# Designs tried in a protein design run: designed miniproteins, single chains, continued (2). Part 68

Each design is a single chain, and the fold is of that chain. pLDDT is the mean over its residues in the fold that is shown.

## One batch from the design tools (miniprotein)

Design m6342
Fold by ESMFold2-Fast:
Structure m6342 (fold): chain A 55 residues (1-55)
Amino acid sequence: SPEQEAVVAAAKAAIATLIAEGRADAVPHLLAHVERRLGLSPAQVEELEEFARSL
């Protein structure tokens, strides 16, 4: 959905910021939060994990 696509885009921006700030250890916590609280599908969570690995 457009709402979930916006959440994925926001999560990607947050991941990039955490890694740039040297807080890569916080990325798994962000992914768990997005999965449990914002209702992202497993495929969307996998997309975010792949994005984090690409940085």
Scores: mean pLDDT 82

Design m6343
Fold by ESMFold2-Fast:
Order: structure tokens, then C-alpha cells, then sequence
Structure m6343 (fold): chain A 65 residues (1-65)
């Protein structure tokens, strides 16, 4: 599990604590995924990062998908 996966998850959880809606949190994760793809990160790694963020958010009571 990469430092990037932890950062994306931590930022998403922080948005939730600031009162962001599930839709806003989803949009944030999708935006981060697009940025990583533009940097040449493989789809497999991006999907793993998104899955980790979604898993962490579900533990915090948020389903972004």
C-alpha cells in the first residue's frame, strides 16, 4: 500500500470531516485518479488507490460509490 494511496484516503476523510457530501468526496477521488493517469500511473495502480480510499471511507461511514 503506497504513500499516495494513504494521502488520497486521508484527504478524502478530511473532506468528510469538513462537511463534504458523498458526491463531493467521489468527485475528489475521481479528480485525483485523473491526475495520476496524466502523470503516467497505470490504470491498475490508480484502481488500487481508488479502492483503498473507498475502503477507508466506508470505515468512516461514507460510501462514495
Amino acid sequence: MSAEAQRVADEAIELKKQGASPQEIRDFILQRAEELRKLGVSDTIVEMIESYAAHRLRKEGVNPY
Scores: mean pLDDT 79

Design m6344
Fold by ESMFold2-Fast:
Structure m6344 (fold): chain A 82 residues (1-82)
Amino acid sequence: AGSYARQLVANANKAAAEVPNSRIAWRPKMLAKQTAAAIMDGDKEEAIKNFQNLVAEMKNAGIDMGTIQQLKDLVEKGLRAV
């Protein structure tokens, strides 16, 4: 669980760093940390909810669907490890 949660935060932060508008980039970073925390706590409902919010903010920030899919795979692996 912890390994996938850390990878989720790292990959989301990397994707957000490529966003030109830093005022939009902070929301994906925050939501990735919240999703990772929920995965670590074993709270599947909260992790799914925070990840759905993360996907919406990443789309708003112009982050590509391939990156979003990689993060989804990390969330699913993290939740299976809990």
Scores: mean pLDDT 77

Design m6345
Fold by ESMFold2-Fast:
Structure m6345 (fold): chain A 74 residues (1-74)
Amino acid sequence: MDELIEELARLLQKLGVSPLVARGVAKQLMGIAPTREEILAYEREVSTPEAREELAKKVEEALKEIGERAKKVR
Protein backbone atom coordinates (compact mmCIF):
# COMPACT_ATOMS: atom_id res chain seq x y z
CA MET A 1 0.00 0.00 0.00
CA ASP A 2 1.29 3.51 -0.85
CA GLU A 3 0.74 4.78 2.69
CA LEU A 4 2.82 1.90 4.07
CA ILE A 5 5.71 2.81 1.75
CA GLU A 6 5.63 6.45 2.93
CA GLU A 7 5.49 5.44 6.61
CA LEU A 8 8.35 2.96 6.17
CA ALA A 9 10.48 5.59 4.41
CA ARG A 10 9.80 8.15 7.18
CA LEU A 11 10.70 5.68 9.94
CA LEU A 12 13.91 4.66 8.16
CA GLN A 13 14.89 8.33 7.81
CA LYS A 14 14.21 8.79 11.56
CA LEU A 15 16.64 5.90 12.17
CA GLY A 16 19.34 7.70 10.15
CA VAL A 17 18.83 6.20 6.68
CA SER A 18 19.18 8.72 3.83
CA PRO A 19 15.90 9.70 2.08
CA LEU A 20 16.73 8.03 -1.25
CA VAL A 21 17.88 4.77 0.37
CA ALA A 22 14.87 4.77 2.73
CA ARG A 23 12.39 5.17 -0.15
CA GLY A 24 14.15 2.59 -2.33
CA VAL A 25 14.17 0.01 0.47
CA ALA A 26 10.50 0.67 1.32
CA LYS A 27 9.57 0.13 -2.35
CA GLN A 28 11.57 -3.12 -2.57
CA LEU A 29 9.82 -4.49 0.55
CA MET A 30 6.47 -3.88 -1.20
CA GLY A 31 7.68 -5.49 -4.44
CA ILE A 32 8.05 -2.20 -6.32
CA ALA A 33 11.20 -1.40 -8.33
CA PRO A 34 13.27 1.52 -6.94
CA THR A 35 14.26 4.45 -9.17
CA ARG A 36 17.79 4.78 -10.60
CA GLU A 37 18.57 7.50 -8.04
CA GLU A 38 17.44 5.25 -5.18
CA ILE A 39 19.54 2.35 -6.52
CA LEU A 40 22.64 4.56 -6.88
CA ALA A 41 22.21 5.92 -3.34
CA TYR A 42 21.92 2.35 -2.03
CA GLU A 43 25.08 1.26 -3.89
CA ARG A 44 27.03 4.19 -2.41
CA GLU A 45 25.66 4.05 1.15
CA VAL A 46 25.32 0.25 1.49
CA SER A 47 28.45 -0.99 -0.29
CA THR A 48 29.70 -3.36 2.47
CA PRO A 49 28.16 -6.43 4.13
CA GLU A 50 28.33 -4.61 7.49
CA ALA A 51 26.40 -1.61 6.16
CA ARG A 52 23.84 -3.98 4.62
CA GLU A 53 23.42 -5.75 7.98
CA GLU A 54 22.93 -2.43 9.80
CA LEU A 55 20.36 -1.35 7.21
CA ALA A 56 18.52 -4.68 7.65
CA LYS A 57 18.31 -4.09 11.43
CA LYS A 58 16.93 -0.59 10.86
CA VAL A 59 14.37 -2.02 8.43
CA GLU A 60 13.31 -4.58 11.04
CA GLU A 61 12.95 -1.81 13.66
CA ALA A 62 10.85 0.31 11.28
CA LEU A 63 8.61 -2.69 10.49
CA LYS A 64 8.09 -3.33 14.22
CA GLU A 65 7.07 0.32 14.69
CA ILE A 66 4.55 0.03 11.84
CA GLY A 67 3.24 -3.21 13.37
CA GLU A 68 2.68 -1.44 16.70
CA ARG A 69 0.84 1.39 14.96
CA ALA A 70 -1.26 -1.11 12.98
CA LYS A 71 -2.46 -2.68 16.25
CA LYS A 72 -3.92 0.73 17.19
CA VAL A 73 -5.35 1.34 13.69
CA ARG A 74 -8.21 -0.84 12.47
Scores: mean pLDDT 77

Design m6346
Fold by ESMFold2-Fast:
Structure m6346 (fold): chain A 76 residues (1-76)
Amino acid sequence: SEAETLERFEADESLTEEDRLLLEAQRLGAEIRRLMPNLPQDLQDKLEKEVAELVAKKDYEGVVELLRRVLEEIKA
């Protein structure tokens, strides 16, 4: 399962910084989806597009920052 895979990855001390950023992005994305199941599809599509643009630039730190910002706004 996805959760089991994430647990194994978190225990791996040999992870690169890029791998750690990708794991953090996956965890943040899952939390956002869990907290906002009724979020309008157009807003989900906008977020997906912004993430895709950052990934195309290989800006994984920017992906994590964007997702953290969205999660902060949900909690506010």
Scores: mean pLDDT 72

Design m6347
Fold by ESMFold2-Fast:
Structure m6347 (fold): chain A 76 residues (1-76)
Amino acid sequence: SMENERIMYESAAEALLSSSDPEKAKELARQLARKRGLPEEDQEVAGKMAYLAARGSPSEEALRQVAENLLRASRG
């Protein structure tokens, strides 16, 4: 669902804010998606997105921008 896609993106973005290490970002994104009630397959997708973004993949630049927006929102 579109809602699950949003939660996957937000979980991946928040994981990126917590760690620049790809493996750590992947694990954090999986944990955040799990905590938010997503099924295992969606947890793995969130982890993969965070991993690729942390590695600096050009395809994940949009996700890095979402992480910046979430960071600003969480601070004020």
Scores: mean pLDDT 79

Design m6348
Fold by ESMFold2-Fast:
Structure m6348 (fold): chain A 68 residues (1-68)
Amino acid sequence: STPESPEERAEALAEFAKEVVGADEETLKKLYELALKDYDSKEVKELMSKYSIKVDKIKEEDVKKGIE
């Protein structure tokens, strides 16, 4: 289900960054605070852009691991 509250959206984004890309606690806290204030802010988008590169690398490693 799509989160309805700003807090739920910020929590979902931080949880995704933690579980999928392994972001540090300090980075997760910063991402949560920024997303809570303005989910569409440039700062939130810049942090997510950094994670998009890490997600691609994780997918490559996951595919390699699945072949073995």
Scores: mean pLDDT 64

Design m6349
Fold by ESMFold2-Fast:
Structure m6349 (fold): chain A 71 residues (1-71)
Amino acid sequence: MSREEAVRALRNAAAAGRAGGAAAPGSTAHDLQKEGVISEEEARRIIAASAAGDAAGGADLLEQVARKLGG
């Protein structure tokens, strides 16, 4: 996965999460962790927020990771 693809995926997942797609943050975090794009700790935090129903917090975490990757 390219950096640009990862940033796009993170931003799309954040938007979907805010719109009520609770599963999208967790699945995106898992895929990006497998690709080595994000750390295991970052993935766990996003998945935990999604599981808790914290759509806003999960989206904020995804946007923070996207900003780090975008440089």
Scores: mean pLDDT 74

Design m6350
Fold by ESMFold2-Fast:
Structure m6350 (fold): chain A 71 residues (1-71)
Amino acid sequence: SSEELRELQQRRYDLLKEGAEKAAELEKQGNVKEAEAELIGKKTEAEKVWGSPEEARELGEQAKADKLAEL
C-alpha cells in the first residue's frame, strides 16, 4: 500500500536523523572520525531499507495502485 512506502521512507528518515544526532554529539566531544563513521553507517542502513531492487519495485507498484483507489 502507499502507507507501506510512507513507512519505509519514514524509517529511512529516522535512521538518517539518528545518525545526524549521534554524529553531532560525537563531534561536540571531539570524536570527529567516529562521527563520520556513524553518519556513513546510518546512511548505508537507510539505503538497505528498500531491500532488494525487486522488493522496491513491487512496493512502488502497490503504492500507485493504492493511490488510484483513493481517487
Scores: mean pLDDT 68

Design m6351
Fold by ESMFold2-Fast:
Structure m6351 (fold): chain A 106 residues (1-106)
Amino acid sequence: MSQEKIEQAKNLIEELFDIVEKELKKMKSLSDEERRRALDVLATKVLIESAIYSERFKDDEKLRALINKAWEKVADAIETAYAKGIDEGIKMLQEDKSKIKNELDA
């Protein structure tokens, strides 16, 4: 049912942002080389998970669009962490999580 899928999508998006934030926070204690490798691993995991969940929501255009938007925002935060540092990536992730949650509640 659409209501069940909406709830599943909300839970998935929240879990995604929370997992990525937790992983980014762990990377603050790593060397620059270890941090880059950890970010590459995280980016690969996000890419694989995004493909799985895009397929799960393929029959609901609006939910698929929101799931894809959430994956793009998480990818942007990881790329920001890579280019500008972990704290900037975490900040972007927290701001984008709030925006996506507001869009889901509308």
Scores: mean pLDDT 79

Design m6352
Fold by ESMFold2-Fast:
Structure m6352 (fold): chain A 80 residues (1-80)
Amino acid sequence: SLYDELLELAREFFEQAKKYIDKVTDKEEIDSILKQAEDFANKLVEEAKKNPNITPEQYEKFVAEVKKLLDELKKYAEKK
């Protein structure tokens, strides 16, 4: 489903962001990656909201999952 495709896209992006964080040592570079991830998360949420094939219930679940993934990425970066 389109919902599952967007969810998979979000998960894949955040896993790649973690791998990128692993390769950098500079705090400013880490902060840049986190900002880019937050901007991407916001874009995915906007696209899900505008999509007629995504129900309001699916949208709410998607927003919750994306926020969870972003929070997990931020915590991952803090442990670096």
Scores: mean pLDDT 84

Design m6353
Fold by ESMFold2-Fast:
Structure m6353 (fold): chain A 81 residues (1-81)
Amino acid sequence: MFKIPEVTLESIRQLIESLRLSAAQLVGLLLAEADDMKAMGVPDEEIAAGVERWVALVEELVDLSPADRARLAALLAEIRA
């Protein structure tokens, strides 16, 4: 079972406020996390589930651009391949 640090809407809100992260920076952070998880040997299906959970939480707090949504969709497609 893969355990990522528990993230909530409140914790992401605090992270955005403290670090002033843009939607693009949040997407970049998520891509880096996915790469790290793959390097640690986490199964692709668990990485995909983690990414989907993260995207859902981020979308509650920030409006993702079509370009950011396309990058996330491409990442999920590559993880599933």
Scores: mean pLDDT 66

Design m6354
Fold by ESMFold2-Fast:
Structure m6354 (fold): chain A 106 residues (1-106)
Amino acid sequence: MEENKQLVKEMLKQIIELYRELKEKVKDEKVKSALDSIIKSYEEVLSKIDEFTEEELIGLVELLIITEKEVKELLLEIASEEDKEYIEKTFEEILKLLEETLEKLL
């Protein structure tokens, strides 16, 4: 239980850092604004992880995998061609982290 909470916290911290790096690389103001909202949402979730049950941790990671796939598509629709490369690479890394974390929780 405690090891699973630490695993999820570390994953969330890594995702937050990846989004912060992406925000520095992208030029589109709408993409930057969307990334700020995403970062704040992840920071709020991270602050609540200690309150989660093991089932809720698994459910959270499963939900994040679905949500991140949808967010990626939405950001790619609004992004400039230059920003799309950074978005695709960042989301590939985020999805890999989420899927690897889910496998370790199961």
Scores: mean pLDDT 87

Design m6355
Fold by ESMFold2-Fast:
Structure m6355 (fold): chain A 86 residues (1-86)
Amino acid sequence: EEEVRRRIERTLEAVGRTAERVALEAGMDEELAKELGKRAQEAARRGDPEGVRKFAKELGVDDETADTLADIARLGSDRIRRLREA
């Protein structure tokens, strides 16, 4: 459905923006923060929040921030799953 697709896209945009903001607040540069935002969107779309946690740790992000990024992706994934089930 067009409405479901639009809501999924908005959810992914929110995930990306939130993850980018968290990365910037953690002291990452704009380029890396944008990359983490994209990775969080991918993780949310695929239902794989562990992927973004691993990627963040590879970039030298601390465990607490990496867990926060994974939680953002997980919540996004849960919302997308509910939208698809409706």
Scores: mean pLDDT 83

Design m6356
Fold by ESMFold2-Fast:
Structure m6356 (fold): chain A 65 residues (1-65)
Amino acid sequence: SLEAALNDGMARMMAWTLPNAVDVRFEGNKVTIYLKDVDEETRQLLTRYAEILKKVGLELEVVEV
C-alpha cells in the first residue's frame, strides 16, 4: 500500500537526521548507520529510532567510526 511504502521511506530517511551520522546504507530490510561520536543523547535517539524501524519491519545496525 502507499501508506506502508511512505512509512518505510520516512523511517529510512530518519537515519540521516541522527547527529554525527557520516554514512547510511540500506540493504533489504537493514539500515546501517555509521556514526563518529556516540554520546548519551545519540544513544537515546538510536534506541527510539530502532523502535520506529521495528514497527515497520526494518532492522538497525550501528557502526562507530
Scores: mean pLDDT 78

Design m6357
Fold by ESMFold2-Fast:
Structure m6357 (fold): chain A 82 residues (1-82)
Amino acid sequence: SVEEAEAALIEALRALLNLESGDPEEIAAAVERARAAFERFMEVLRKERPDISEEELEKAREVFEGLLAKALAAVEARIAAK
C-alpha cells in the first residue's frame, strides 16, 4: 500500500539520519536505500492513486530531494565535528 511504502521511505531516511559512523561507504549505502525506497513509493503511488497529477508527483520528488539533502548535511556536519 501507499502507507506501507511511505513508512518504508521514512524508515530509510531515519536510518540515514541515525548513522553513527562517518564511513563514506555506509553513508552511500544509506543514501541508495533511501533513493530505492523513494522510487518504490512513487511506483506504488502511481498505481494506487491514478487520480494523482504529474505536478503532485513532481512536488513529492522535490520534497524528497530536499529532505535527503538536509539529512546528508546533518550527517556531514556530525562527521566534521570530529
Scores: mean pLDDT 81

Design m6358
Fold by ESMFold2-Fast:
Structure m6358 (fold): chain A 112 residues (1-112)
Amino acid sequence: DPIDEIFKELLRERDNPGALFLAYKLVTAINKLRKLTPEELRELMERATKLAEELIEQGFSPEDIIREILRELGFDDEEIEKVMAYIKENYEELEQKFLDLSADVAGEEARK
């Protein structure tokens, strides 16, 4: 999965797991609604992570961060609600996948 590989790279380069988890949920949900190329996924993940880091520093809630990022990316209100619904319905699966990818990266670093 291109998203999983991009996310593992970002996990090695950045130490903000909260921002990375928000970006992972967001990009995964967008990719389910809009089929993206690997290059588009990489650019979106990097941009979403940076925006999430900035909004976390400003004290926004996780839900408000996702909504604000979607608005910054040019999504309309109907599209934003579809992304939010996907994240809500798949939250436990997305969280478990995030934890699995984080464990994979930690395990890879321990082996090298």
Scores: mean pLDDT 81

Design m6359
Fold by ESMFold2-Fast:
Structure m6359 (fold): chain A 80 residues (1-80)
Amino acid sequence: SMEDYLKEKLEELKKAVENEDFEKAREIIEELVEEKVPLEKINEIMSEVVDYLEKKNKFELAKKLAEIYHEVLKKREEEE
């Protein structure tokens, strides 16, 4: 189901960012965009991961994730 897929991607993204595997984090975000997941749902996932990291005082990781997300969205807009 879509909900199971999004839950799995949320957990994968949390793990990738906590391991500082930013290449994997970018790939996960790019996959969500390419699979045409609604922007509202992608924003929900991003917000949940950022919130999770901030609650653990991992502010630099939260910032890096936000920057990667911004770059992925910008690149997609520039390719159209």
Scores: mean pLDDT 84

Design m6360
Fold by ESMFold2-Fast:
Structure m6360 (fold): chain A 68 residues (1-68)
Amino acid sequence: PERIAAMVVALGEAQGREDVGRELARLIVEEGLSVDEALDKLLAEGKITQAQADAIRAAVDWLLAREA
């Protein structure tokens, strides 16, 4: 959880969306949501686009696969 939270914060900062990165990290660490659940919640709230959610999910999956 902590590693994934750090990844989404870094991805948000890289895209100029620090607000999104911090909220994703909070949802994952504080509320125990998966990356997919956190992204779905932000999509439902209109805070990110589907393209942004897909990009973040792909980046996290790529980083996790590289470590495995």
Scores: mean pLDDT 75

Design m6361
Fold by ESMFold2-Fast:
Structure m6361 (fold): chain A 82 residues (1-82)
Amino acid sequence: MTPEEILARFEELLERLVAEGKDKDTLISELSQFVVEELRARGVPREEILRTVQRIAKAVMDADSVEEAGRKALEVLREILA
């Protein structure tokens, strides 16, 4: 899967979770699982995967809204795939 395809699927997952009214804990769980699976398949080092998951979790928890959480999480993933 290309970086662009991974980002598109991540955004689709995020939009679905937001539309379904999922809480921040569910967002962290679902987005983290997606990131771990996709980055592992891509051969990203374990240390970078763990750092990315932690950055996404922090972005979601620190956000003032679920929409802001989504934007910040997507930005973190975009940086790691660059």
Scores: mean pLDDT 81

Design m6362
Fold by ESMFold2-Fast:
Structure m6362 (fold): chain A 79 residues (1-79)
Amino acid sequence: TLTLSLSDSTKDALLKLAKEMGLELSESLTPDEIAKILGEKAGVKIGKVKLSDTLDAAALVVLTELAKAAGLELRVVSP
């Protein structure tokens, strides 16, 4: 379960993850709202999911927890 302590860098990472999953989300959403939507939509084949190198340590921990809870597969790809 994700908490309300997500940073702005986490928001950018979550928005990128949502786009990689084929979801177009508003940038006006909070990081926690985005994370909830991603968890709810977990069920598609997400072998293509990419994470930005802009992730900080806290964001990586949060996304890893989300992946475990929602059954998401996360991959880190550098340009």
Scores: mean pLDDT 53

Design m6363
Fold by ESMFold2-Fast:
Structure m6363 (fold): chain A 80 residues (1-80)
Amino acid sequence: VPSEEEIEKWIEEYAEELSKITGLKKEDVIKALKTILEEQKSEKEKLKLILDLKARILSLKDNPEDQEKALKLREEAEKL
């Protein structure tokens, strides 16, 4: 299970990429992502979103190792 510090880093990484694509401020994107996570009704659904978030970050990398890690994270989310 990822730590809160790891989740925070993943949110910041994804928010930075989304900020570049959308033109929104990184801080506003971070706030929106945190709100979505807090609104999840169960720890299981929250964990699924966290794993999906990490997989999305890794899938943005042009690195075979990161692509394989993204696939494994998606499989973990599917098993929950």
Scores: mean pLDDT 73

Design m6364
Fold by ESMFold2-Fast:
Structure m6364 (fold): chain A 58 residues (1-58)
Amino acid sequence: TDAAADAAVAKTLARNKAAGIELSPEQVANLRAGYRTAFENGVADADHYAYLSAPEPA
């Protein structure tokens, strides 16, 4: 869903910002489209995909 793709994008943006990396609006749009396409093609659900993007404990 769009909300799921937006959540995944938000997590990725937060991680990149913490690393001092700013994404352009074009890069953000491409990232969102990629997540939407992955979800539509039956990749694991959005919650699982977003969870995999979270930092792992040391």
Scores: mean pLDDT 66

Design m6365
Fold by ESMFold2-Fast:
Structure m6365 (fold): chain A 86 residues (1-86)
Amino acid sequence: SLSLEERNRLIGLTLRTIGLILDGDVEGALKDAEEMLKLVESHPNPDQSDINLVKRTLEDVLAAAKKQNDKKAIERAEELLKKLKE
């Protein structure tokens, strides 16, 4: 499981990512979602709930990228989602 400090960072990044999506800042949202993924991937025993949070956040980023027709952001979000699926 993530430490309390890592969990608080993950939650903070999630909230910031949602705000960036609402502001239309898909590139900023993608950067924060990448940091969330890195936190979960760098931990030896991530909880499935933490993995699911990152997955849902990346799916939201992907949806926002598709609305903006941002092909680079779509490709990157899909690449990051594939890392969670194996």
Scores: mean pLDDT 85

Design m6366
Fold by ESMFold2-Fast:
Structure m6366 (fold): chain A 67 residues (1-67)
Amino acid sequence: MEEARERAEKVIEKFNLDRSLLDEVEGMLIVRWGRIRLPGEGDRVSNLIKKIGEEKAEELVREAEKL
């Protein structure tokens, strides 16, 4: 089965994002897929939204789900 980390890597490459966003994108995918609840997931999602905005963050997740 494909891991959220692999899809996060593909999203980073597709949108030419910094590798520093990898953990934040992965956390958002995990939350959206409902697979795991981890300590700090909320912080990672909040940080992503603060950096790129809510609409852009949702677009990245939607793109990752289609990959």
Scores: mean pLDDT 65

Design m6367
Fold by ESMFold2-Fast:
Structure m6367 (fold): chain A 58 residues (1-58)
Amino acid sequence: HHHHMERLRRIRDAREGTVKALEEQAEKARSYAEQHPDNKLAREGAEKLRQKAEELRA
């Protein structure tokens, strides 16, 4: 196989892309929660997305 380096690069890029996507989603969810302060579920959702991004980085 001549795709060893290409495979490792894809795995790394996919992981970094997932972390970035989760961080962006967490930021958007946080902004939404701030605009809807009476919506507890929105705040909890934003917190869960932030935790998932942090967990994936660990």
Scores: mean pLDDT 75

Design m6368
Fold by ESMFold2-Fast:
Structure m6368 (fold): chain A 77 residues (1-77)
Amino acid sequence: GYSAEAQEVYRRLMQPVADLRPDQDLPLPEIIRRLLERLKPIIEEEKERFKDSKEAQEIVRKAEKELEELEKLLEEL
């Protein structure tokens, strides 16, 4: 299982995703924009907070890559 630090990073990153419900009648581009706006500060904060945790940094790195893919998707919409 993940370290406590890695679990905390994952929890914080998943919270904005859980809070953005697909059934809110928002257009997909607006949902993606709101998700990006909420995730960017969390990723930066957790990257700095857990810089010495290899497991936490791996989760941050994966999240940064997924964020880049969301930005690409938004450009296509």
Scores: mean pLDDT 75

Design m6369
Fold by ESMFold2-Fast:
Structure m6369 (fold): chain A 87 residues (1-87)
Amino acid sequence: MREELRALAAEARAALEAAGRTDVIREIEEAVRKHAEKHGLSEEEREEMLLAALLARAHIDARGPEALPEYLMRLTTLRFGKEPVLL
């Protein structure tokens, strides 16, 4: 597990909760769970996908769609040398 990814995702989750976006958090968790079950992903892969999805949503909500490049840079940095986590 990536400690840095977990810390960033915790901040993202807290920001969404502070904004009253708990329904969005639930929708992301359910979407990631369904995707993981459909594609036979491991528990570790499911967790990484969830953390990445929370980060993406928080960035978009905070700064609009122009925040997507920053999200992608963070994701690729954390996944360097591995296949990227796709949302």
Scores: mean pLDDT 66

Design m6370
Fold by ESMFold2-Fast:
Structure m6370 (fold): chain A 75 residues (1-75)
Amino acid sequence: MRAEIERLAAEAQPLLEKAAEGKASPAELEEGIALLERMKALIERDPSLSPEEKAAGLATLDGAIAFLRAQLEKL
């Protein structure tokens, strides 16, 4: 499960960097949101993560998703 989350994070990284630079297309923003939502679902279901690790991970992902959605609404 952690390896899957790490792979999704690696896929999302370039999209988040483009969004931070204001260079992401609507399609790239939508792809980034989908990847982050998938990571959130995996974190919620991971029995090896402590409640604190889950809370921190979910808060980080929720912030990133909100950022990408705000960027998409401006386009």
Scores: mean pLDDT 80

Design m6371
Fold by ESMFold2-Fast:
Structure m6371 (fold): chain A 59 residues (1-59)
Amino acid sequence: MTLEEAKELAAEVMREKLAEGASANEAGRAAYETVKKEFPELSDEEIDKAVAYGMIEVQ
């Protein structure tokens, strides 16, 4: 998968966690962990970038 797929996944995980009543920090952590697990080929910097885009998308 590409960085674009990682961004979409991060936004989806954040939306789900926020809908469940999680805080923004909890949603961000869950998105980071999920993206890292699903996209092991991405660097930590690329994962952080994907999560940041997801956070902007769901705000």
Scores: mean pLDDT 80

Design m6372
Fold by ESMFold2-Fast:
Structure m6372 (fold): chain A 60 residues (1-60)
Amino acid sequence: GKEAILRYIEAARAHSTPEEQKRLDRAIEEVETGDYVSDEAAEFAARGYRLLGKAEKPAA
């Protein structure tokens, strides 16, 4: 659900530059409103999923 996508985007945000964090913040807001998941938001979620999967931080 939306919570999983948000967790992945947050993981990507923690590893991003300040400029990228602004774009990620907008993507988080879009997912929270539930209007539509943009291609950019989906790509950020995929990046966060990979970061979590590579155990950069402990799982969970």
Scores: mean pLDDT 70

Design m6373
Fold by ESMFold2-Fast:
Structure m6373 (fold): chain A 66 residues (1-66)
Amino acid sequence: MVEVTFEIPYDPSLSEEEREKQIALLEAYAQGLADALQKALQAQTGKEVEVKLIINYVDDPEGNLT
């Protein structure tokens, strides 16, 4: 099992509707990345691997932790 942390930029100037749509779109994109990574790891190890996606929202480019 592998955990991948993906940072999504959060724009506080967006409306609620735009914010939800942006988050959903970025989450879908991140899921695609996690799936590709899982497939690559399975190909390399010859073993089934589970990839978990952790999404963190970052407001500015100087994200300290994630």
Scores: mean pLDDT 70

Design m6374
Fold by ESMFold2-Fast:
Structure m6374 (fold): chain A 79 residues (1-79)
Amino acid sequence: SEGVREGLEEPFKKAKELFEKGVKEKNIELLKKAKELFEEVRERLEQGKVPEPVRSELLAELDEGIKKIEEAIKELEKE
């Protein structure tokens, strides 16, 4: 029920894996790819019919993830 999340689980998991790898390897390209996937999942969630409270929870998690990726990219770009 929580529901229509199944279609977003695989992209979200892949985005998290790319983020972890990008941080570990200090790889800006992987971080940018992770950000693109998080943004795609966020757009699909916004356009989809995901019920509350799952919608709000996932949006908050995605927004925090995108922010952390942007911060990581900016730190690496300064080096």
Scores: mean pLDDT 77

Design m6375
Fold by ESMFold2-Fast:
Structure m6375 (fold): chain A 56 residues (1-56)
Amino acid sequence: HMEELRKQLREAGEYAIKAGESGDGEAQENIDKARKLGQPVAAEARAGVATEVALA
């Protein structure tokens, strides 16, 4: 159940970002960065988890 909420939040966030004016240069840059991270998301997510644990 928590996984569903997390997925919805992620989709909502992505949808909101896209809904954000693509005419706004700032919004487009954020979308581009998110897209670049989208490919190695799995690898970066694993690294992020390890880093957060160390920081905690």
Scores: mean pLDDT 54

Design m6376
Fold by ESMFold2-Fast:
Structure m6376 (fold): chain A 100 residues (1-100)
Amino acid sequence: AEKKVEELIERVRKIHENLVKGFEEGLKEKVPLSADQLYDMSIAFMHMIRSVLKIELKSLGLPEELKEKVLKEFEEIEKETEEKLEELKKEYEEKKKKEE
């Protein structure tokens, strides 16, 4: 149970790291999407991950205290990811304003 929880948290961290990296690469590439559209898609993807993780946690049959601890760690990961996405978006917009 505990090892499966650690593996799940690690998987979630890697997914969020890949999401941030994908967003940063998307901003650098001349994709036919605005920074706002890329941000909105990234947030929507995070919400989908959250829904899937809640289902997986229910399937693990963990004690309530462990469920609350894991959910809190997921909330912290989401908050860190959202803050990183917001920072990257702001830096990109400020850089583009200086080039115009």
Scores: mean pLDDT 79

Design m6377
Fold by ESMFold2-Fast:
Structure m6377 (fold): chain A 96 residues (1-96)
Amino acid sequence: SLKEKALKLIGEASRYLDEGNYEKAVKYIDEALKYEKYLTPGEKARVYMLKAIAYKKLGNIDEAIEALQKAAEVYREMGRDEMAETLEKTIEELKK
C-alpha cells in the first residue's frame, strides 16, 4: 500500500503540472519522495523529472538543475547512459 500511495502522489503531481499548478505539483512530488525506497528506478527518475519541470516553470533554475542531476544519476544506475548524457547537456544549457 505504501508503493500504491507513492504512485497516487506521483499521479496527482503530474495532474497539477498539467493544470499549471506548479507549487502543488512540487508539494505532491516531495510527499512521493518520502516513499522513494518503494519506487523502482524508472519511477524515481520520473519523479525527479517532474520536479525539474515544475521548478523550471516556477523559474527556480537551481532547484530544476538539482532535480535533473538526481534524474541523471538514476538513469546511469539503470544503464541508460544516453538519457543521462541528454540530461547533463540540458543542465549545461540551463547554466548559460
Scores: mean pLDDT 89

